# Designed miniproteins, single chains, continued (3), part 19

Each design is a single chain, and the fold is of that chain. pLDDT is the mean over its residues in the fold that is shown.

## One batch from the design tools (miniprotein)

Design m8670
Fold by ESMFold2-Fast:
Structure m8670 (fold): chain A 75 residues (1-75)
Amino acid sequence: MEEKRRRLIELLRKAHELYVRGKKTGDPELYREAAELFREAAKVARELGLNTIADLYEQDAKDVEKEAEKIREEK
């Protein structure tokens, strides 16, 4: 349990870090990497029985992917 909780926290931290860097640089690749990490976080949350939280992380991934697409369209 603790190992999965630690992994979840680590994935979320990395996802947020990549998202912030993506916003600063306008790099759509960083947004896509952040979205991928949010999806991994959702998977770990589901393994922990946190289905509602997992759904929220899946939504975060989709939102970040939409932002990445808009950045590509602007550049």
Scores: mean pLDDT 82

Design m8671
Fold by ESMFold2-Fast:
Structure m8671 (fold): chain A 62 residues (1-62)
Amino acid sequence: EDLDRLKKRIEELEKEKEELKKEIEEAKAAGDEEKAKEIERELEELEGLIGILEGIIKIIES
């Protein structure tokens, strides 16, 4: 149960990551460097969270 929930959460976060990458490209295309940097920081935090959740799954699967 918990593993399936964690895997589903990672899938949701990966989709959010793809949307953030798209928003970064849109901000850069618009010349909004400040907004691009803000979204890049959000992406970094999201990637960190995905890594933590993947680590938890690996420990549980062991």
Scores: mean pLDDT 82

Design m8672
Fold by ESMFold2-Fast:
Structure m8672 (fold): chain A 56 residues (1-56)
Amino acid sequence: MSAEELAEGAYRAAVILTKEGHPDLALALARKEAEEAGAPEAYEASVRGVQEALSE
């Protein structure tokens, strides 16, 4: 999986979890997954997803 594809997936997952009422869980899972994959850009994408979902 490319870094761009991983980041896009992380963004979408974070948006969904935040809309379901779990923004803290979205960030916690995103951090764990980014650390396991060695992809900090995925965590950054998840943070953006949470912020956008909360601003709606």
Scores: mean pLDDT 78

Design m8674
Fold by ESMFold2-Fast:
Structure m8674 (fold): chain A 57 residues (1-57)
Amino acid sequence: GEERLREEIRATFLAMRLSIARIKNPDDPKLIEEERRRVLEEARRELSPEVVADFLR
């Protein structure tokens, strides 16, 4: 339904944030790991476990 679609759109934006961090900071694994941690924390707070598994794992 509409709720699932909103979650999938949000998950897509969160996945893009992580991709952008990797592209901008390819030689900084610590910064990438910190951004990944923040993205996953936000995702787990806002999204169902199934959506997190599908888009961010």
Scores: mean pLDDT 80

Design m8675
Fold by ESMFold2-Fast:
Structure m8675 (fold): chain A 78 residues (1-78)
Amino acid sequence: SAMEEAEKLIDEGFKYINEGKYEEALKKFEEALKIYEEIGDKRGVAVTLLYIGEVYELMGKYEEAKKYYEKAREIMEA
């Protein structure tokens, strides 16, 4: 299912984080984000945006991280 595909992409993203492959992790989370958006899973969208923000923090890209955290908050508050 689309949900199972998104969860697998999240798992792959975390494996890349553990390997220090942050660009690859971002790609996996962005692919999962697209699936959650397509199926209308607001929780999945918000949580995935938080994961993308955390990767940007690990990369030292704090302005990008802040942007994704703010997007996640807006979705959770809606």
Scores: mean pLDDT 90

Design m8676
Fold by ESMFold2-Fast:
Structure m8676 (fold): chain A 68 residues (1-68)
Amino acid sequence: SIAEKLRELAELYEKQGWTTLAEVFYRLAERAEAGEDIRETLLRLARSFEEAGWTELAKVLREMAAQS
C-alpha cells in the first residue's frame, strides 16, 4: 500500500538522521491509511524535491502518486 511505502521511506530517512523529513512521510502515511487522497500532495512534494536537486526522491513520490 501507499501508506506502507511512505512508512518505509520515513524509516529510511530517520535512520540517516533526517528526522524532519521522516516526520513528513510518517504524517503522509497516516493520512493515506485514514483513506485521504494524497496524490496532489505527493506531486507537489515531488516538484519541491526535484527543485532542491533530490531527483530520485521526486521520482519515487511521482510513482507513488501514479499508484494512488
Scores: mean pLDDT 85

Design m8677
Fold by ESMFold2-Fast:
Structure m8677 (fold): chain A 66 residues (1-66)
Amino acid sequence: MLKKDMKLTPEQAEKLREKLVELGVDPRTAERIARAAQKVGIGVTLDGLADPELREAFIKAAKEVL
């Protein structure tokens, strides 16, 4: 639960963006997701993702960054 309030640092956000692109996410979408996680936190960003494929990629990428 505490990790849901966690906002990524700029360095963590860049790492998340790189991992999302490696998982096949569009670079512009990956950048928007990474910036959202930096600005509003991991949990809020995940809850905002309607696409199941994007949610799965985000969870995988976030596990590698954290």
Scores: mean pLDDT 77

Design m8678
Fold by ESMFold2-Fast:
Structure m8678 (fold): chain A 88 residues (1-88)
Amino acid sequence: DEIMAEIDALMTGMGLAARGRLAELARRAAELAAAGDEARLRALEAGALATLRGSGASPERLALVERALELARAGDLEGAVRLAEEVA
């Protein structure tokens, strides 16, 4: 499962602070959007949100992460990273 391995690396395996992991998730989403890899982008978005829900993330935090992913998908990498860092 390529996307779950990427999510695990970003969210748990990298030894990064939560802020750093969420910012890297936003950067990865923007990279996939820029590459036109919509299938991997959608899988990354769905997997990241499912992982956060499983970890007990608040509905407010989930909404902000979803917004950061929307910004990344639209090509607003700076906005996506900024918002992701705010929710950490």
Scores: mean pLDDT 69

Design m8679
Fold by ESMFold2-Fast:
Structure m8679 (fold): chain A 58 residues (1-58)
Amino acid sequence: TTAEEGRKALEGARKAKELGDKVAALAAIHEAQRGLSRSTDPEAIRYLQEAVEVARST
């Protein structure tokens, strides 16, 4: 997973939070966690971790 993919995951999580879409938020958490398990890029990891936190706050 690249930093750009991490950024897109974070943007998706933020959109789900803005819409109050709990289903989209759960999907965002799942995808971000999959990205975390496969990523060694520290910048991608930071974005993916933030995406999980944002989506969980929905």
Scores: mean pLDDT 78

Design m8680
Fold by ESMFold2-Fast:
Structure m8680 (fold): chain A 61 residues (1-61)
Amino acid sequence: SETIQRALAHDLRRRALELGLSEEEAERLAKEFAEQMKSIPVSEARALFERYVARAEELVA
């Protein structure tokens, strides 16, 4: 589960950078996402990931 959480946080950081966020913004978003994943079941991790992708898209709009 820890490996999956790390992979998803890394994917979110990369996605945020691709969307146009700064390295600092992408890192903050990924860290916040990783912290939130600690408080949810692994079955909800993908839904949380999608919510954070939507948030990144709003930040670059």
Scores: mean pLDDT 83

Design m8681
Fold by ESMFold2-Fast:
Structure m8681 (fold): chain A 87 residues (1-87)
Amino acid sequence: MEEKRKRSQELAREIVDKLFDAMVEEALRIFEETGIRPEEVRELMENKDYEGLIKLAEEIIKETRGKNPRLVIEADILLAYAKEKLK
């Protein structure tokens, strides 16, 4: 029973990691489609500048709050991603 539980936990973690990666990729696509600083987002991610990515995500949230709820959600995903990488 223990071996089955450990394998299920490993698979669950792998699935969660893949879902998180997919959510971040979707957020990047939405920023590219909307033209809201997609180049800056990609450059910060490529350079692993997570502090810069946090600041940019917070700026996007502030600019889009009350105008585009979808962009606020996508910016929150990038913010969560950057904060997780800084741990």
Scores: mean pLDDT 72

Design m8682
Fold by ESMFold2-Fast:
Structure m8682 (fold): chain A 69 residues (1-69)
Amino acid sequence: GIMEKIEELEKEFEKLLKELKELGMSEDVIKELEKSLKELIKKAKETGDISEIEYAIEILKELKKQLEE
């Protein structure tokens, strides 16, 4: 169901934040991204729309790729 999908996406987002932190992303940026995650999860639970969380995950994956290069 939608709640299980939201939990899956939240875990993926949190994993990406940990990996970005290990790659040297600043604590201030990580904190802002954690705040954004909480807001995106709240919105998804209220609307059933996961598109913004999925888009944010794709952006974080691209940022990780750039930091690894």
Scores: mean pLDDT 84

Design m8683
Fold by ESMFold2-Fast:
Order: sequence, then structure tokens, then C-alpha cells
Structure m8683 (fold): chain A 67 residues (1-67)
Amino acid sequence: MKLPALPLSDAAAEALAAAVPEMRSLMEEVKKNPEEGLEGLRYLLERGAGHPLAARAAALLAEELAR
């Protein structure tokens, strides 16, 4: 999966994800139940197709899962 690059630092993107309750909740759910959280993130990406915050949340999630 290819994610677009966003002109945001990881800290700034994390702050934006925290300010968006839906993305924050999904990121935390992925940490607890990766399969369920990924489905929720897919739902947000589908609804916000082309939205930069959705792409950034996916990038942050991928980085978290890689740790």
C-alpha cells in the first residue's frame, strides 16, 4: 500500500490525530486488537478518500505497528 507523503512532523501528525477523536480511538483500538482497528481505519480511509488527515493517520498507524 502506498501512502502519500505529508509535510508534517510525526509529532504534529500525532497531535492532529489526537485532536480527531475518531482517528485517536481507532489507533488505540489497533494497539489492543490490530484486526479490528485496521478495519476501522479502512472505513475512515474509504470515507475520507483523498483527505490528508486520513492518509497521515494511516502512516502513523503503520509506524506504530512496525514498532
Scores: mean pLDDT 56

Design m8684
Fold by ESMFold2-Fast:
Structure m8684 (fold): chain A 57 residues (1-57)
Amino acid sequence: SLQEQIDALNAQSDKLAAELEKAIAAGAPKEERRKIVLQGASLTVQIMLLYIQQRIS
């Protein structure tokens, strides 16, 4: 269902946030940190679109 997909993507978003925190703590290169941030932004857009789809369905 759409709700299950939204829940799964929210779990992935939480995981990416934790990965970013670990990368920052480890002193990872700027390009590596930026990649995680961009992946998180893409995931947020996907979640938003699924929420819209769920509400208009």
Scores: mean pLDDT 84

Design m8685
Fold by ESMFold2-Fast:
Structure m8685 (fold): chain A 117 residues (1-117)
Amino acid sequence: MVQLVESGGGTYAEGSSVTLTSKVSGFDFSKALLGWYSQKPNEPLQLVASIGPDGKTTYDERVKGRATISVDVANQTLTLNLSNLEKSDTATYYSVAFTTEDGPKLVFGEGVQLTVV
């Protein structure tokens, strides 16, 4: 069973940086499409960044130039670094894995809250 456990949330100052980390288990990390979604109050769930098994990254336009997604295969860790934080970055962030075990679907972690003040 795929499991994603996030850390690195909390309250941060506007203009600072944060590193959100997810420990990923239960599937072949080298063949996974991995990413981060954000959920803001009164807004739909939105893709922030993704990284494919080929290392190809995708970023939402609102975080381009401020976000870096990376994977550490040896430590089975997915990381999102977000710099120059804006109050609009306040959201719950979910790490995700695309899997085909029971058909094509996204598996979400429990989420981590980021508050920018």
Scores: mean pLDDT 81

Design m8686
Fold by ESMFold2-Fast:
Structure m8686 (fold): chain A 88 residues (1-88)
Amino acid sequence: DAELLRLLARLLARLLERLGRLEEARRLREAPEDRELVEEALRLLEKEVERLAEKNREHPGEELSEEDKALIEEFKRAQAELREAYEA
């Protein structure tokens, strides 16, 4: 479904932009129906989320902004929806 890929690509591009991954976000915005780019973005964001969790364990007093927390939750939702689509 091209529309689902576009929605997912838009969400992932926003998350990448918030994480400072501007080039990856730009590529996704230019080719939002490219499944391979969408999957690469999901993998990259998964790694970034894991890195942030690791950083929080190492520096437990360091706080993420509320907006960054919300975007991380949006990423988790997008990843879960893609996973369900593949398993259905």
Scores: mean pLDDT 70

Design m8687
Fold by ESMFold2-Fast:
Structure m8687 (fold): chain A 59 residues (1-59)
Amino acid sequence: MVPEVTSEAYSADGRKLSVSAVGGEIRVTASHTDAAQRDAPAAARAGTEPGRASLELRA
């Protein structure tokens, strides 16, 4: 019996992909992270927030 399998992957755009599988059911969750925002200077940084988008896929 396979409990849970979670894998993480990052895209060039700074997107995080999380895959979870439970007993034959696979769920894919993608999180959008602003990598450019992390490299931006904090003092000169204006109004920009990390985008968060959830995408669920099955099998």
Scores: mean pLDDT 47

Design m8688
Fold by ESMFold2-Fast:
Structure m8688 (fold): chain A 67 residues (1-67)
Amino acid sequence: SADEYIEKARKYLSEAVKAWEAGDTEKAREYFKKAIEYAQKALELDPSNEIARTLLEAAEAFLKGLE
């Protein structure tokens, strides 16, 4: 369901931020990419989901900052 993908996106976003704060830029990139993947999957099931869109935008913004 969309909610399950939102939960996964939220979890990976949290793990990405923790990895980034620990200086592990490689793990941070990996986890931000996973957060993006699951947020996109949630939006495929529910295109109007504001939480999924917010998570996607946050993960993409952070990942862009690491490039």
Scores: mean pLDDT 87

Design m8689
Fold by ESMFold2-Fast:
Structure m8689 (fold): chain A 66 residues (1-66)
Amino acid sequence: DILKTLTPEQLKLVEKMGETSGRVALQGVAELDRQTGTTLPAERVQAIIEKAKQAGIQDALDEILK
């Protein structure tokens, strides 16, 4: 599962930024993993979470899809 690649600190960041936005970003990452059959690196997931926190969920989705 993509969530197992996250650190406890990354999970706390998702909770602090807002449950809805953070969870949607993680669901997007999980969906991409399912489509590609490969788990994204934790560093990449952290970058997505940071974008979601700073600019909202749309920028996080754009980062996942690039």
Scores: mean pLDDT 57

Design m8691
Fold by ESMFold2-Fast:
Structure m8691 (fold): chain A 55 residues (1-55)
Amino acid sequence: MSEEEIEELRKRGEELDRRGVRGVVTGELSPEEIAELSEEGREIRKQLEAAGIPV
């Protein structure tokens, strides 16, 4: 992956993690939405790890 792609994935992953945590704490998100965000975040982490970027 390019450095730009890595940076974009990192920012997206951080945003999803932050939104997921906030959703759990505040109850703003449904359990289903929280699960979907968690799964998407996990997929992003796997992509970064596969590119040799520690997460």
Scores: mean pLDDT 74

Design m8692
Fold by ESMFold2-Fast:
Structure m8692 (fold): chain A 70 residues (1-70)
Amino acid sequence: ADELYKEALELIKEAEELAREGRFEEANKLMQKVDEIIKKLEELGKLEEAKELRERLNEVDRFGVAQALK
């Protein structure tokens, strides 16, 4: 559980850097991996950790990653 949380945080940081560079396809792939980790944490009852990761993921999405890939 803790390992999943740490992995997701590292992926979020990397996705944020990629989004800042305009590398939206690569950022989106990392964001999708984070979403999978969030779902696993929710299934494990780690709702607080999942909520924190979702909030951080939303900050990356503010760079327009999802919009740029339509």
Scores: mean pLDDT 77

Design m8693
Fold by ESMFold2-Fast:
Structure m8693 (fold): chain A 89 residues (1-89)
Amino acid sequence: LDIYLNLLELYVKLEKVEEAVNAYKKAVVIVNSSSDKEELTRLLKIKILELIKETDSEAIVQALEEQFKTDFPEDKEAIQKLEEVVAEK
């Protein structure tokens, strides 16, 4: 997981949308295959919110928001937090 979260952060900072989305998708696969799925899902969600808050790239924000809502549509609280962070930009 850490390798793909680090790659995700790197690609977000470089504003490479496709590479960032691919790193995110790899992280989701690892989380879903883990015995610590609940904890790793929490860490992934925290990292996504942090990266969206820090980035100045609208394209990165839109792409990661779309992927997050697709992968975690039932997490209304996390989606609300995400939308609040996006609205502040």
Scores: mean pLDDT 77

Design m8694
Fold by ESMFold2-Fast:
Structure m8694 (fold): chain A 66 residues (1-66)
Amino acid sequence: MSDEEIKKAVEEGKKELEEAAKKGASREELQQLVQKYINKYAKTDEEATRLSIELSRVLGEILAKQ
């Protein structure tokens, strides 16, 4: 997975996380959505770690606005 592919996956995940949060999804439901994206896009442990860091940052920003 390239940096561009990771960026695209994070942008798609961010949109779905923001939509779910707007509809009142719980922290646990949002965390499950993050895991779904990691499992969908990551092919290696390194890719999974990077996606986890980026999506966790996005999730933290969304939760801070609640």
Scores: mean pLDDT 79

Design m8695
Fold by ESMFold2-Fast:
Structure m8695 (fold): chain A 55 residues (1-55)
Amino acid sequence: SIEELNRRIKELVLEATSLEGEERERLLQEAADLAVKLGMSRELALKLVQHEASL
């Protein structure tokens, strides 16, 4: 379950890197929501997924 959530987060971030605007933001928000379910704060989750998507 935790491994599946981590994989899904990575997939959403990778997909978001090829998109712009509202579609990109939607996928990053979905990835952050999954990270929050793993125990991260909302602020930390958003920072991490935005950082990963900028690499």
Scores: mean pLDDT 81

Design m8696
Fold by ESMFold2-Fast:
Structure m8696 (fold): chain A 78 residues (1-78)
Amino acid sequence: LEELKEELLAKADEAVNGLIAYIKSQNLPNQEKVIEQILALNDELKKKINAAKSVEELEAAVRSFLENVSSLLKQLFP
């Protein structure tokens, strides 16, 4: 469980940093608000990962994060 948490925390930061870099490269209007929301979601994900006591709780946290990020991206790329 602990190794999986460390791996997910590292992967979350890598994925979010890559996504933000991509969004900035597109130079879209009002991107700053979406970037702030993605960063807030990443912070919530990391808190849930650290608090998780089972693999099922980790899976639930990741699923929720991906669903929320997908919704935000639809606002940028309708």
Scores: mean pLDDT 79

Design m8697
Fold by ESMFold2-Fast:
Structure m8697 (fold): chain A 61 residues (1-61)
Amino acid sequence: GPKEPVPLPVYRDDMTPKEWGELAEKRALEAGLSPEEARKVGEAAERSAQSLKEMEEERKK
């Protein structure tokens, strides 16, 4: 990922992983990243949100 700090929105647990990924990509574009770099940020955010969702389900068990 980029070494420079990219301001991302505060994660909201009411969002789907895909929605979170799309939001992160848009924020990365606003922060001046290239479309390719922004897409990678969005993909990473989607994976992180998916992992958090799975952890929440695990904690319920």
Scores: mean pLDDT 71

Design m8698
Fold by ESMFold2-Fast:
Structure m8698 (fold): chain A 64 residues (1-64)
Amino acid sequence: MEEELKAFIDEVLERVRRGEITPQEAVDLLKEKLDSLSEEEKRKYTPLFVAGALEAVAASLPLP
């Protein structure tokens, strides 16, 4: 399951990098996936989803 969740996060991030979806849409997709998991799985994998969401947002920020 962890490998499948990581692959999902990586795919969502790749779509943001290609401009296929917005960072907000990416965050929404990640949240929806996390919310579909059991309480036990949410506790285990929340750090992975938080990292993915932060990377999606960071990819949209203008460089200094």
Scores: mean pLDDT 77

Design m8699
Fold by ESMFold2-Fast:
Structure m8699 (fold): chain A 85 residues (1-85)
Amino acid sequence: MKITIETLSSGRRAAIDEEAKIAAVEMDESLPLHVAETAAALLLMAQYRDSGLDFKKVIAIPRSEVERTGDEGLKKAVREAAEKL
């Protein structure tokens, strides 16, 4: 499993597993979870439109959680999502 850390054009950090088609994205804490997940999916679609990368699962991680856990928190979210598929 290869998980890469990317900085999106919006300045948000993301952990991406291209093989599993799973991503975890740093999102604003003020958004309800379902809104944050939809926004994260739209940001990834905009960022990776030209690469043809289609994500099966997108996870929104609150910014405070990313600041607390760093890149490992984002990578952990991707790993846990892969285990549940």
Scores: mean pLDDT 76

Design m8700
Fold by ESMFold2-Fast:
Structure m8700 (fold): chain A 111 residues (1-111)
Amino acid sequence: MAEEEERRRFMRELARKAYEDLKSGKITLDEAIDRVVEEARKRGLSDADIDALRFVVTALQMLLEHPLEEARAQINATLDYLEARYKDDPELQRRIRITREVLDELFAELA
């Protein structure tokens, strides 16, 4: 849906900006997460979208320490583990799905 795509694009833009700020060494991971959460709340994003953004920014920090393919493999393994471990938690399943959607497009853009 057009509204869903616009929301996902906004989330990707927030995460990309957070990644660039982290990569510059000017802010901490906690500061990056706080900024993304503040902007997402101002936009009126849901708690699920905000929690997914927290996971995305945390995952993007791994790209600063690891080669892209290694970071992607570790992130995907972590998400696969959480998805399998918490199959009966629909709220966590939703957050994992949103996290995967945003990260997959960001990895394509950062490659």
Scores: mean pLDDT 83

Design m8701
Fold by ESMFold2-Fast:
Structure m8701 (fold): chain A 115 residues (1-115)
Amino acid sequence: KVELVESGGGTFEEGSSVTLSNKASGFKLSEALISWWRQREGEPLQFVASITPDGKTKIAPEFQGRASISYDAEKNTSYLNLNNLEKSDTAVYYSMAFNEKSGLVFGEGVEVKVV
């Protein structure tokens, strides 16, 4: 079965940091374009960050300096690190992975609440 399982959500204090992870099953993240998106209540999906199979990263302008994306090929897990959390970071965070063989795979999302 081809799937992404996200973890690391919860309730966090303003000014703290969070590490969200997605673990892939049925395919290799090292062969996929990995991206993280978020949806704040009542707002459209917003791009956060991506990493390509060759390790090139893209961070959206609004997250530059406080977000990073990486993956661990051995663990088949990708990570989104978000620092200096603000109440406006309260959202559901989704991981997506694309490769030509499996197509587009979506995670179910993890909730992050900043208090």
Scores: mean pLDDT 85

Design m8702
Fold by ESMFold2-Fast:
Structure m8702 (fold): chain A 73 residues (1-73)
Amino acid sequence: SEAEELFKKGEELIKEGERAYKEGDLETAKKLYEEAVRLYDEALRKATNEQASAMMEAGKRAYELLKEVEKEL
């Protein structure tokens, strides 16, 4: 489904963002987390009831990661 494709892309962006964060590239980590938040929001908008819980949880985690990076910038 389109929701699942968006979700998977968001997960990949989170992994790339975590890598950038570990390497000290906070600007890149922020950008990747912002993109992941947008993708999870789009995924949730297209999600079935069965998919919604996982996508909400992923979006919340991505937002917390973004918030953490912003505090360090």
Scores: mean pLDDT 86

Design m8704
Fold by ESMFold2-Fast:
Structure m8704 (fold): chain A 84 residues (1-84)
Amino acid sequence: DDRTRAAELLDEAVRLLKEGEEALKNGDYKEAKELFKKAEELAEEAARLARRAGPDSEPLYRAALELKKRARENAKKAQELEKK
C-alpha cells in the first residue's frame, strides 16, 4: 500500500543520505551530490505517497519532508566545496 511504499522509500533515502555524508567526508563531492540528489528524489516520492495515504501517515510525511530538506542542503554544501 502507499504507506508501506512510502516507509520503504524513506528508508532507502536515509541510506543514500548516509552514503552521501560519508562521500562528503572523504572529499568525493561529485559522488556526494549525486547521492544527495537521489535521496531528495526518493524522499519527495515518499512524502507524496504518505500524503496520499492520509492523516494517519502524517509523521511519515513530515519525516520525508525533513529528509528532503536535509538532502537539498547537503547537496548545495557539496557543490560549494567542489568549487574550492
Scores: mean pLDDT 85

Design m8705
Fold by ESMFold2-Fast:
Formats: C-alpha cells, structure tokens, sequence
Structure m8705 (fold): chain A 64 residues (1-64)
C-alpha cells in the first residue's frame, strides 16, 4: 500500500506540473487509499472546482 501511495503521489505531482486536470482524480484516489472517502456531493463540488482550475490552467498556458 505504501508503494501505491508513492506512485499516486508522483502521478499527482506530474499532473500538476503538466496542468493535467487529472490531478483532482489522483487526489481523490490518494484519499481513498487512506481510507477516507468523499461523499457524492463532495465529489461533485470537486468536479466543479476541477473544471474551474482546468479552465484557468488552459488560459495561463495559452498565454505563454
């Protein structure tokens, strides 16, 4: 389990550096590995936040 958490953390860092919106899904998976599950409502809020972050990141990268 420790090795899986380290692999997920590495993917999370790579997704953040690449501006890949998958970092939200990776964060959810890490919490799942820790035995902490989000409710359906919390998952919807995270999906909405992910959409907003994705738009901001895409706009920032397009301006570079």
Amino acid sequence: MQEKLQALAKEYEEALLAGDPRWFDLADEIQKMLGIELSEEEKKKLAEAQKRVEAVVAEEQARR
Scores: mean pLDDT 68

Design m8706
Fold by ESMFold2-Fast:
Structure m8706 (fold): chain A 61 residues (1-61)
Amino acid sequence: SMKEREEKKKAYEKLTSPVFSPDAETVRELVEKALEYAKENNDTELQKRLESILAALDAAG
């Protein structure tokens, strides 16, 4: 839906903000949503950054 896409876009924009510093538990959800948005818009640079964040979160437990 358009609302779902808008949520993913907001997560994407929030993660690219220089002042974005969320709680660890919210980072995973925002990164997953932003990654889907980056894939839909073929933003390969941000996609790599978000994948690195997910890998770090997964490794941390």
Scores: mean pLDDT 72

